# Designed miniproteins, single chains, continued (3), part 96

Each design is a single chain, and the fold is of that chain. pLDDT is the mean over its residues in the fold that is shown.

## One batch from the design tools (miniprotein)

Design m11324
Fold by ESMFold2-Fast:
Structure m11324 (fold): chain A 67 residues (1-67)
Amino acid sequence: MKEEIIRETAERLTSLGVPKEQAEKAARAAVDLAEAAGVDPRALAEAVIEQTEQLGFDVVDSLLSSR
């Protein structure tokens, strides 16, 4: 379910230090973007988490402003 992927992604982002509200918005944005692009939402969510671990919060900020 989309909501489960969003929840899991937000929890993992929060564990990396992203504020809960911003983590939830970023998780939703990632899933919505993946669906619009026709890619696997879980795969895109994993990519966002991995880049946030390596590059920090600017990845989350970029995702939220990417439209």
Scores: mean pLDDT 75

Design m11325
Fold by ESMFold2-Fast:
Structure m11325 (fold): chain A 77 residues (1-77)
Amino acid sequence: TPEEEARRMLEEIKRLADQLQAETDPARALAIAREIERRLEELADLMRETGVRLSPEEEEELKEIVARASQRVAEIL
């Protein structure tokens, strides 16, 4: 279902965010950050197409992931 797909996408994004936090190599960190961006776009497209909504808790988690990824990229560039 669209709900199950969205939850799976969110879980993968969380995994990538954890990987980004642990990554010490700048080039690999940037590659992970770009992958997070791509996955976020895919999730947004799915939500727009299907009308699936994230819970307030999931929305806050996603917002925090975006903020941390952006900060990490800024520190590298």
Scores: mean pLDDT 85

Design m11326
Fold by ESMFold2-Fast:
Structure m11326 (fold): chain A 62 residues (1-62)
Amino acid sequence: MSIEEAKEEMQKLLQEAYKKGLSLDQVQELSLFALNELEKNSPEEALELTKKKIKELLEEAK
């Protein structure tokens, strides 16, 4: 996966997270988290870590 493909996929995940009830502040934090993970990890690993973080935040919103 290219870094551009990972960024597009992350954008979609952030949009879906917002639709599912995350606040703008939470989506902004997720965006920063995703960018930091892209700097430290492979695009594939950064994407998986971002998905995991979204899942955790959505579970806390229950």
Scores: mean pLDDT 79

Design m11327
Fold by ESMFold2-Fast:
Structure m11327 (fold): chain A 70 residues (1-70)
Amino acid sequence: MQPVHLLVPVPESVSDEEAEKIAKEVEETVPGVLSARYNAKKRTIEITAESLEAAAEAGKRVVERLKEAA
């Protein structure tokens, strides 16, 4: 399967440091996530996953963590 790419915008209320921590946590904890990185210039968390299911799970966790940090 081709890797799935997902981009999640980060609210201005969330710090760059917190966004980087969320990206790192998702990369380490979600099976099938190949990478998760925070792009500070675009204020976007960029996720690469091996499957659509892994991308969906990673996206849900990122959105939930961003709501908690906002």
Scores: mean pLDDT 83

Design m11328
Fold by ESMFold2-Fast:
Structure m11328 (fold): chain A 99 residues (1-99)
Amino acid sequence: TKTINIDVVKEGDEVKFSPSSFTVTEGETVTFNINNPFDELHTFSISDPNGVIIQSVEFGKGTTTLTYTFTTAGTYSIFDLNPEHAGKGLSGTINVNAA
């Protein structure tokens, strides 16, 4: 199991995932720890390489965890389901490399 820590950060008028780009190997089980110091509700959603949403969790202030096993290589996206937030920095990429 691989643990990835993601912080929610503010830069000017933008709210962002930091870091926003990750590398995972096909077949790995990943636990994401999403750390939000702000009293704001967001979602952490994962879409597969075909754009299908495969995981989603709503998170508020504090640490929220999500565990997923990446069985298919390709480029996955992470994003807030609110498109305004996703367009301003609550978005990112998971690169799943073939084993």
Scores: mean pLDDT 85

Design m11329
Fold by ESMFold2-Fast:
Structure m11329 (fold): chain A 68 residues (1-68)
Amino acid sequence: SPQDDLDRLRQIMDDMVAEAKTLSPDEIAALRDTFDLLVDTLKRQHPQLSDELDALRDQVNKRLDAIS
C-alpha cells in the first residue's frame, strides 16, 4: 500500500542516517542520490504522497547535513 511504502522509506532514512555517521563525504553524497531516486520512484507510483515524500527528502538532507 502507499502507507506501507512510505513507512518503509522512513525506516530506510533512519538506517541511512545511522550509517552516515561512519561514512566519508563522498559516500554520504551517494546516500543522498540513492534516497532521491527512491523518492522519485515512489512519487511516480503514489502521486498522492508527493508532499509527504518531499518532506522526507528535506528531512534526510537536514539530518545528513548535521553529520557533514
Scores: mean pLDDT 87

Design m11330
Fold by ESMFold2-Fast:
Structure m11330 (fold): chain A 82 residues (1-82)
Amino acid sequence: SYKYEITFENGVKVIFTTDKNTLEDGQVVEGTLEIDGIKVPATITFENVKQLSENTWEADVTIYLKSSEITTEKKKATIKKL
């Protein structure tokens, strides 16, 4: 599995763990989201993906939290592969 650090424009950071080695535009990715040490099942949609380096991307991110059935607003984020 792969870990990604997602940093939003407001400075909030989350860790996303998934089986996907790379991020592609329009991709819907299943995994586990970690916020302040709490792990929750989530799917993340990555749109307008721009690769900045070998292990960093910029994208518009939408998070679906499976247990609460909440979909976040689309937010711009920087993603780093850990």
Scores: mean pLDDT 85

Design m11331
Fold by ESMFold2-Fast:
Structure m11331 (fold): chain A 89 residues (1-89)
Amino acid sequence: MLSPDEQALFDEIFKLVRSHLPSSAVVTPDTNLDDAGLDPYGRNLLRDDLKRKFGVTVSDDVEVKLKTPQDIFDYVLSNVKDIQEALKR
């Protein structure tokens, strides 16, 4: 189970992911983002959002492994210094 801080981080990441997908897309934590309609342009914008919002840099070799919102959340959670600080950005 997620803590309240982890849930808030997940909600913010999920919102960023949703902003780069078609409004008609059905998205869950385990939805494959390519299948949901996330194209290469949207993926690049999402990487820029993660860097600006959370200070987390996603390399090309990491990006290919980030297939679901859960994958993105796990990566960001592992690389943020402080969840509360990240949520204020």
Scores: mean pLDDT 79

Design m11332
Fold by ESMFold2-Fast:
Structure m11332 (fold): chain A 57 residues (1-57)
Amino acid sequence: NICDQVKEAIDRNKDGKISNNDLKIFSQTWGLAEEYDKNQVVKVAKQLFGCTEEDLF
């Protein structure tokens, strides 16, 4: 499932939960100028992969 892979990519500390710190590390890893919050990550994942908030969080 692509959504499981997206979740694992965001969960940088591998604790099975996505925290604000995981989102910050993810944003920095991809060279993004701004930190992504939960709503922005869900919006992008839905547009690119069809993943819902329940799939990721």
Scores: mean pLDDT 67

Design m11333
Fold by ESMFold2-Fast:
Structure m11333 (fold): chain A 77 residues (1-77)
Amino acid sequence: MNALGRELLREEVEATLYLLMVYLNKDDPEKKREYLERLRREAEEGIALADKLADDPLAQAARRSLEALLRWAEEEL
């Protein structure tokens, strides 16, 4: 059952949010783009992990949040 899947998803959510925080604290456009690209990749990995937890309501809530961040990041790139 879901303990390992949830831990892996938690790590990807934490990574995505950390990269968002770093992005918001950067003024350099090249560094902003670098962190935005990394955020996009981590969000995609988190969504893929959440897809494996289809019956987990918390994982599906995290998926929706990661999808919103991914769409925002793609629009900013």
Scores: mean pLDDT 82

Design m11334
Fold by ESMFold2-Fast:
Parts: sequence; structure tokens; C-alpha cells
Structure m11334 (fold): chain A 66 residues (1-66)
Amino acid sequence: SAHEQEALRALGELERHVRAGDVDGARAAAQKLEAHVAQLRDRGDLDTAADLIARARPVAERFRGL
């Protein structure tokens, strides 16, 4: 759905900014991803939210290393 598509877009933005070493861009993308994941959880789409969190984890860990 639209919420899933927005979350996937934000995850892609996060991955791109982390790869580029863009700390500010990565932070903004992470905040967008968290907001969309929260919307998925609120509507009861828990499996999709959990999958997105699992996929974001290694990217977030790399970001903390920047």
C-alpha cells in the first residue's frame, strides 16, 4: 500500500545517504522511515513493519559508525 511504498522509499534514501557518508541526509531519511513504520504499526501491518525494521538495522548500525 501507500504506507509500505513510502517506507521502502525512505529506506532506499537512508541506504543511499549512508553509502555517501551524508550524515544529515541519513538522519532525515531515518526519521521519515521511523514515521512510516509507525503508521504501518498503527494500522496493524505488524509483519511489514517488522520486516522493514530488520532490513534497516544493518544500515542504521553503519550510520552510527559514520
Scores: mean pLDDT 82

Design m11335
Fold by ESMFold2-Fast:
Structure m11335 (fold): chain A 100 residues (1-100)
Amino acid sequence: SEEKIRENKALLELRVDFYKKLLDYVESHNLTEEEMRELFEKFAKEFVEKARANPEISDEQIKSLEAALKAWIEGLTPEELVEGLRYELEVNQKTLDAIN
């Protein structure tokens, strides 16, 4: 549906913004493992809050996003999170560029 296309695009734009902001901060600062975890939690919270503020994004998708971000942060080491960020940013940016 057109609504689903708008929701997917809105989520994708927020994901790209989230990954860029996180990666830029991590690469520009010499962070400890503890500081990196706190940073990921802070930016994940901001991502969820932006998703909640966006009328194109459903409550169901917001719940899925919260669960996915929590599992991601809790399931991986800070080093694995940073490596994953580079890959996710590239993939999500290419997808966003293809639909714009």
Scores: mean pLDDT 82

Design m11336
Fold by ESMFold2-Fast:
Structure m11336 (fold): chain A 111 residues (1-111)
Amino acid sequence: MATMEDVERAEELLGIELKPEVREYVLEYLRRTSPEELLGTLEYILSQPDPAQVIETGALARNEPWLVVVYAAAAVYLYRLGLISEEQLERIIAAAKRVLADPRFSEKLLA
């Protein structure tokens, strides 16, 4: 099961501090979504030419800016379970960092 340590590790890797309500939302999302569904989503993102653009457009289309952090924390969680490689984790973190550089996301998510 996903833990708050997975979310906190994602914050460390992203170099950010989340609003407490965003941390709670991300953890709840990971706990309600199967590892198989999370894996399928991350594999789709990584299969695209620009993973950061896929994350950005998906989050904006759903009006769910917290999805950027959900994908980062999901990558940490799945890596801990042995379901993705370190390279896949690093690629998702790099993509999420690019999206979080946009003030439209950082202003809504960061403390």
Scores: mean pLDDT 87

Design m11337
Fold by ESMFold2-Fast:
Structure m11337 (fold): chain A 73 residues (1-73)
Amino acid sequence: EEEKELEERIANFKKRHPDMTPEELERVRRGVEAELRLKKFDKEIKDNPSKQKEITEKAVEYLRKLAEEEARR
């Protein structure tokens, strides 16, 4: 289901910005994917408040890896 939501949001973004380059589309894809992952972490925290610390640490680690990939250019 994440794949469907990701593709739908990318298609909508491309529709709004038809002149996007492949590089810009790749950045949008990464941004949407990060947003969906953060939304999932937030839901897990709300469902399991006793595990908030562990889930938050996983979210922070995910964001760090995402930033490293962006820095790789």
Scores: mean pLDDT 75

Design m11338
Fold by ESMFold2-Fast:
Structure m11338 (fold): chain A 85 residues (1-85)
Amino acid sequence: SSIVEEVEKLIEELRKKVDDFREKMKTASRDEQLKLYGEFVKERRKILDRFEELMKKLSDDERLEAEQRIGEVELDYIDLFRETF
């Protein structure tokens, strides 16, 4: 469905934000890393808020699958945070 496609686009958008953040962190000073992290957290929140709105339009099975998929991206981000700090 179009809603499932929108959810997939949001998951891909979040993955891209994680990758972009990872690249910027490689050469950043500690102070710059803290600023970049704050900016990433704000962008992540916006994506998650849009994701929650789309989930209201999905079936129970589609919601469970979507939650699992976004959770995998969240784990990648947590690993990046652990590697950095």
Scores: mean pLDDT 81

Design m11339
Fold by ESMFold2-Fast:
Structure m11339 (fold): chain A 73 residues (1-73)
Amino acid sequence: NKEWAEKLRKEMLRLGGKSVEKFAKELADLIANHPEEITRDNFSEVTLEAVNQLKLTPEQARIIVEAVRRLLS
């Protein structure tokens, strides 16, 4: 799961820069420590679950949704 966490963190930083660095790290830590194996099929669902734990703003959530979309394309 560390590979998916790193890909997500890097893509979020590419899209949002310094303003997203803190929550990108927090989200990546949750993804890396997820108890189930992350695959292309469940990555979106796992990421949404982690986002709900972080109580992010709508603007922060949009960056994550776009990052996930790009990684799954």
Scores: mean pLDDT 78

Design m11340
Fold by ESMFold2-Fast:
Structure m11340 (fold): chain A 100 residues (1-100)
Amino acid sequence: SSEIAALEAKIDAYTAEILEKLKKAKSIEEAIKIIDEQVAKFKADVDLSDLEKKVIDGITYAIKQLLKKAKSIEEMEEAVRGGFATTKDLIASLLENQLS
């Protein structure tokens, strides 16, 4: 679906923006703020269902918990990449099931 592809491309773009901003983060608190600000911007940019918003909120919460346990910038980047890759898969599956 072109709609699913467009949404996936936006998730990838916001993930890349978060990763770029994380390189300049000086604390876990600043990293969490970057994630919260970018996720809020994504939700304002994309017309999401309540269920899709709950999926994003749940995964964002999980990413933030992983960041609090991260011992390196690389572990924080892995948490962000993995979390938003999971978001793409789950939202794409929800949209495919709603369109089928």
Scores: mean pLDDT 82

Design m11341
Fold by ESMFold2-Fast:
Structure m11341 (fold): chain A 100 residues (1-100)
Amino acid sequence: MDSIQQRINQLDSQAVGIRRQFQDLRDRYQRGQITDDQAIRQFTVLRSQSQTLLDQGNGVLSELLSNPQSSRDMIRRADQVISTVGSTRAGAIHMIRQLQ
């Protein structure tokens, strides 16, 4: 099993990746490079991936908060991951609603 530190590092990397995918999809859509149907499908995938990462991030944060020896820096990093993923998920939901 990965350490909490390794799990946070992996989640942080995945959060950055999802945010970049969201920005790329939005930019490609705004430039007319993808259709509404293609955009809806891709943002739906991002919404699903973001939900999975939120569940994982909340699990890590809960584990950190239950341990009084947990680093405040690790708690802050887990919270930042959750914030980034949550923002990306909200953005994907907004785009899906606008395109429907």
Scores: mean pLDDT 87

Design m11342
Fold by ESMFold2-Fast:
Structure m11342 (fold): chain A 96 residues (1-96)
Amino acid sequence: SVLSEKAVSALLLATLLKEDPELAEKVIEELETILEEDLDPEALIGKVLPETLGLVINAPKENIKELLEYYKAHPSAEAFQELAELYKNGQEPIIS
């Protein structure tokens, strides 16, 4: 189901934020550019970070937008762990 893919995407970002926050910030910046310019994921091979490409290939654009909006409200590994748990339970985040 779509919920499983959402949970995986949230966990990947949680891991990046915990283990390499500077890399996570670069991934977030690339994801914002991809959404703004409506870029085809296949056209990004070799042009973006592998971590960015992995997220974009495996997640629909609406899910990436939700992840970015959640990051702006809650930019921590712990928050993305909570987001993954919400997705596993079929729940949507509260974004303010």
Scores: mean pLDDT 77

Design m11343
Fold by ESMFold2-Fast:
Formats: sequence, C-alpha cells, structure tokens
Structure m11343 (fold): chain A 62 residues (1-62)
Amino acid sequence: SAEGEARAGALGDAHLPVIRRVNAALKAHPDVSLDEMAAISRVAAQGGDTETLVEAAKAAQA
C-alpha cells in the first residue's frame, strides 16, 4: 500500500545518515569483507542502534 511504502521510506531515511557514515568508514578500510558489510547493513535495516553498528564495524576490522 502507499502508506506501507511511505512508512518503509521513513524508516530508510531515519537510518540513511548512519548507513552513509558506516559506508564512508568502510570505504576507508577496504580490508572489510563483503559478508561483514552485508551483516552490518542487515543490522541497520532491522533498526539496530548506532552503538551496535560501530561494534559490528570494529569487530569486522579487527
């Protein structure tokens, strides 16, 4: 439905700044695998908080 699409868009917009920041950081560290990037993106899509994303990114780079 149109309302469902609008709600999904609003959720995406709420997470977009965090996703953009994480992607910029990961681009600076190309050693992170695609699987690890996919896992971080999945957590973000599920409404994971910024702390969870940072911990996941750190674990992926360690």
Scores: mean pLDDT 57

Design m11344
Fold by ESMFold2-Fast:
Structure m11344 (fold): chain A 73 residues (1-73)
Amino acid sequence: PLVDEVKARIYESLGRKALEAGDRETALHYYQLAADYYEKAGFPQRAARVLAEGYRDLGLEEQAKKWEEKAKS
């Protein structure tokens, strides 16, 4: 639903802000929430991409690669 997509976008934005502030744990939490809401909204590939971008931004390369592959197919 649109509401879940809006929530996902808000959490993605909050994750970015937390990362800019240096709060890596809070950033990861918000990226995970964003992905969950994208899944609920019916966008599983977008959810995988959000997690891949979040893990990459946090320097978690193996997790980022895993979710990038899921986002491609």
Scores: mean pLDDT 82

Design m11345
Fold by ESMFold2-Fast:
Structure m11345 (fold): chain A 78 residues (1-78)
Amino acid sequence: MSKEEIKQLIVDQLRGIGLLVEARILRDRDPERARELAREAIALYQKNLQLAKEKNLPQSLIDALQAAIAEGEAIIAA
């Protein structure tokens, strides 16, 4: 809820997005590396999800984090 907490959450979100984008790009060429990147992204998103719930952050952010986790899980399962 604080401005600093929101800024930190956004920075972590950008980091997670970068990892998930890389995982998606590598999925067909290097599935093992893609899964490693996806697992790292999921761990980061899960940490952010717990923080978002604890701080009563907007539902839209919680939904976005859950969607990102599901996408990462799909990459791991493929």
Scores: mean pLDDT 83

Design m11346
Fold by ESMFold2-Fast:
Structure m11346 (fold): chain A 80 residues (1-80)
Amino acid sequence: MIEELEKKVRELGAQFAALEAQNSKNPEAFKIGADAGVRIVALAARRTADISEGKDEEEVRKEYLEGVARILEEAVAALS
């Protein structure tokens, strides 16, 4: 369900923020965060195009949240 995906994204986002704070003096941590941010923005733009083409908004939102969760999981793993 979308609510469970939103919760997962919030929990991963909180974990990512905590790891970034722990690595605040590490320039590699900044790069990992910046790269994740760019990927999320690119994903949002792509999903917006899907909605414009008439794809179901709820399905597109689910795919977007799944993509964001994957990007955050990769960033958390890289910072761990």
Scores: mean pLDDT 82

Design m11347
Fold by ESMFold2-Fast:
Structure m11347 (fold): chain A 96 residues (1-96)
Amino acid sequence: AATLTATGKIYDENGNLIDEITRTVTSDADLAAFFEELLKKAEEYIKKNGKKVRVEITLVDADGRVVRRIEAEAYLDENGKVVLRVTRQEETDAPA
């Protein structure tokens, strides 16, 4: 599929939605830019508030099929660095 819709959601420690971004991606560069924007938003929140966040990413193809889902936690480690831990990842192959 040439076109994906990428949706990223950031949740606080209580499960409240902090931020959501949706981008149309047509290239690997678009997808990389989407991930960089989402991670930057998560890091800014964590550095400001010192609390962990949950990140959900959904990629949807042109036919409305979910092709990838990623769940991750981002938090500060004991050295004050932001760490991303993938908690769940699913890929669905479209039937041929």
Scores: mean pLDDT 78

Design m11348
Fold by ESMFold2-Fast:
Structure m11348 (fold): chain A 88 residues (1-88)
Amino acid sequence: SRLKELLEKRRELARQIVEDLRRAWAEVMEELAEEAERAGVEKLAELLRELAERIRRGDPEAEGRAFRIFSLYVESGRNFREVEEKLE
């Protein structure tokens, strides 16, 4: 059936979109890790790299935690020290 073929194609596209969004989010975490390392906040940089790898593996808990860290980063005016303190 043509309809069955189109529905399967839709499912494949949806899976690809989810994977692309996940990869983009992991790249944001990797970029933040490099910035945190330049700022001398090495423990946070290590956590961000770990979260990036977990996100790439499809860990929804890591995605949620990464979103919280990013929100703290924006709220603090890009202050990695303040982000690290709020996570302790």
Scores: mean pLDDT 85

Design m11349
Fold by ESMFold2-Fast:
Structure m11349 (fold): chain A 74 residues (1-74)
Amino acid sequence: MKEIAVATSNPELAEKLRKIAEEKGIKPVDKPITDAQAQALLTAYEAHPDLTAEELVSIQKVIDRAPEARAAAA
């Protein structure tokens, strides 16, 4: 079972991610993510709507490791 984090403070982004998860058969989980991470994942899906559940989960992992984590530590 593939899982995707959808718990963002922006309810519109959270709703859009939940809909994508449901249509791709991914389980949405209440793991907190930033609005920027949610928007990046949504933007990737809108650019490539043929992305599989596995690819979406992999993209979210890449976004979670984004260079913004280094900027926050600087």
Scores: mean pLDDT 74

Design m11350
Fold by ESMFold2-Fast:
Structure m11350 (fold): chain A 84 residues (1-84)
Amino acid sequence: SSLREQAEQAKLSARNSLLNLGALTGSTEEAQRVADLVLEDPRRGLEGLDELVEKDTSVGGMSGLLYDMARASLEEAIRLEEKL
């Protein structure tokens, strides 16, 4: 119910989307690294996500949707933490 709890849930959602992305693309180690950053510092997590997008030459399909989901959850986590 607190902003802190909402921010934590948003980070967990972003982490889950990143892990699903890693499983789909076969980039499990890189996705896990970024997912771990999200829990510690969501801004650094966002930087890691952007690096993953730059390395992916496919701009559509399921991987694109998972990137968008991860980004949306991560931006929400950052927005909520800025209100704390």
Scores: mean pLDDT 77

Design m11351
Fold by ESMFold2-Fast:
Structure m11351 (fold): chain A 99 residues (1-99)
Amino acid sequence: DPEMIKKLEEIRKKALELDDELRENPNLSDEELKKLVKEAEELLREIFRILEKIDSDRAKQIRENIEKVEKESNLSLRDKAGALIATVLVLTDTLLENR
């Protein structure tokens, strides 16, 4: 599906932009880190909506991974942002490579 591929490429591009923001700015405030977390969570939700139409079991796994990271109380905001961004990148790479 060409539209699905385009959407996944857009999500991946946004995730790379968030990764660059996190990497280039070692002194981000908690408010800025919370914004990165929110943006990464929104990208994961977009991937979830795409996968729900293709593979409901994989969609469930993604939702569980989002909830697990969100509830991980021992992670710093920076580590949480990094983990969510990395998850988006891995998922989009995997979905794009299987085409």
Scores: mean pLDDT 80

Design m11352
Fold by ESMFold2-Fast:
Structure m11352 (fold): chain A 72 residues (1-72)
Amino acid sequence: SVMEELRRLAEEMIEAIRAGDWERYRELWEEFHRLVKEAMEKNPNDEKLKEEIRKLEAEVDRAELAALAALA
């Protein structure tokens, strides 16, 4: 399912962030957001899907902010 693919990408993004592999994070981020756009366009009225996507985005954002805060 699209949510399983998005979750896998989110987990891989968090792993890349934790490893300091910002190049891999950028590549995974581009793929994740391409799939998000496609999923939202195909399912414009699926509010549960949109909410689950927002939760995944928040998890990734939290990991990125924590990593950046540790460097600053």
Scores: mean pLDDT 85

Design m11353
Fold by ESMFold2-Fast:
Formats: C-alpha cells, sequence, structure tokens
Structure m11353 (fold): chain A 73 residues (1-73)
C-alpha cells in the first residue's frame, strides 16, 4: 500500500539521518511516523519484509532506531 511505502521511505531516511548525526532531521522524521500512526517497530518490520532483510540485521536496526528515539526527545 502507499502508506506502507511511505513508512518504509521515512524509516530509511531516519536511519540515514541518524548515521549522519542529523538530529533535527531525525526528530522531524520520527514525528512524521507518529502522525501516520506507525511505530518504529512496525516501520522496521515493513522495511525488513520489503528488502528480504535477515532477522539479525532487522534487530540491529530496530535497536539503533529505538536508542535514537530516546535520545532525540
Amino acid sequence: SEKEQEAIRLVSELLEAIEKGDREKAKELLERLKKMGVTIEEAVELMARALSMPEELKERILAKLKEAEKEIK
């Protein structure tokens, strides 16, 4: 669905923003996911499914994003 594709795009951009240390962009992207009613866990699951991501990589990305979410508040 278009909503699922948008969630995947937002979480991918969020991961990139975190890697670049762009705290302001990361905060904006987190707020957009929240407005869509999509959790970090749901967005990562959608991305992992679309990219046929290994479970180990999915868990590492999820942990990184959850840590960033706590720090960006």
Scores: mean pLDDT 83

Design m11354
Fold by ESMFold2-Fast:
Structure m11354 (fold): chain A 64 residues (1-64)
Amino acid sequence: MVTKEEFEEAKERLEEKVREVLSKYNLTEEQKEYIINQAALEVALGASEEEALKLAEEEARELE
């Protein structure tokens, strides 16, 4: 189980990198926030940053 603190820390670390990855896709801000939150949750649950960024790209491709 992930704590609020772990999630928020992961989000702060990942948000900028995820936004850079998503910049090449035509997404709404709500879609970007959704993907950022999912990537942060994955890292908080023990996934690597690289795995979270791959997930973000896959989600962006599906939503585009």
Scores: mean pLDDT 80

Design m11355
Fold by ESMFold2-Fast:
Structure m11355 (fold): chain A 81 residues (1-81)
Amino acid sequence: SIKDELEEKLKKYMKEYKEIMSQAPEEYKKLLEKNYKEMKELIEKAREYLESGDIRKAMHYVLLVGSTLGLMRMLMWVAKK
């Protein structure tokens, strides 16, 4: 179902997020902590809407998780010397 596909997408984003965090330079820890708080809120909302069956809202928050992850990757890319 679309719900199962969104849950799998969210799991993949969480795995990628953990990999970025493990490879992050220590110098950027403060920026990553701000993004971590935002990411946690977006994931919590995505899960809440998936559980309630609000697929439209769930899709919206899963997309926001993905875009936040993309911004984190861009930030890490720019941070490389």
Scores: mean pLDDT 78

Design m11356
Fold by ESMFold2-Fast:
Structure m11356 (fold): chain A 80 residues (1-80)
Amino acid sequence: MKDEEERRRVAEALEEAARALEAGEGGLEKLAEASRLAAESPAISVFEEASVGMAIIAYVTAGPKVGAKAARKAAEEVRK
């Protein structure tokens, strides 16, 4: 199913971003890619897209551990 596949791609991108942030390995680029995929996908709701945006804000304002936690929460919402 197209919607399920697109949602899975966004969730996987967020999970990958969270892992990179936790490892200290350039997670911002991966968060930006997850945000782009969410914005371009009609399968992702405006609230889910906002959750991805909040992960970027959390990373920029509070650092990689908080950004990773926010990205993992956004991935859980998208997998629902």
Scores: mean pLDDT 80

Design m11357
Fold by ESMFold2-Fast:
Structure m11357 (fold): chain A 86 residues (1-86)
Amino acid sequence: SEEVERAYRLGYEGGKIAATLGAQGSGDEGLQRAVEGTKIANELADKGAVGPESARAASDGLGRGAYEKTQELGVADAPGAPVGPA
């Protein structure tokens, strides 16, 4: 759905930003953004404002964006980066 796709895109952009900040030595800022995003997602889920599909899409997007940007930057590690969708 459009909502699920939007959630994925938002996560994807967030992951790329976090990886970029980490690579630039701004790990504290990258971590703060990741923590803030997680808090917002959890608060919305607790209020029933987002469905499980949208929450999963955002998580998948974040991991994918962080992974892809890490590959481009040659950074060995990115917090929470999954192996990929399969």
Scores: mean pLDDT 67

Design m11358
Fold by ESMFold2-Fast:
Structure m11358 (fold): chain A 100 residues (1-100)
Amino acid sequence: MAQKRAEEWKKKADEYEKKGDFKTAGIYYSLAAAQYRAEGKFDEAAESYVKAATMFEKANDYEGASIAYRGAADAYEQSGDVETAEKYRKLAEEFEKKAK
């Protein structure tokens, strides 16, 4: 169930990215990432969170980018890639400071 939903959210994200609606694309990539994570697909979740963060950066939504990079860090940590998780955790902190 969740896997089919994640693919549906990713397809919507791709459509909004193509239209230049980066904020909405970021939201749908984040939804896809959350569903992948719920299924234990942590690599796919991490990649989707990184895409979400990139979309939020393009939209100048630094708060959204921070939240999405935090999601990526959590997903990498759950996959056992603690070094990559720490990298994205630091990026999340930097974007949180920019949002202020």
Scores: mean pLDDT 85

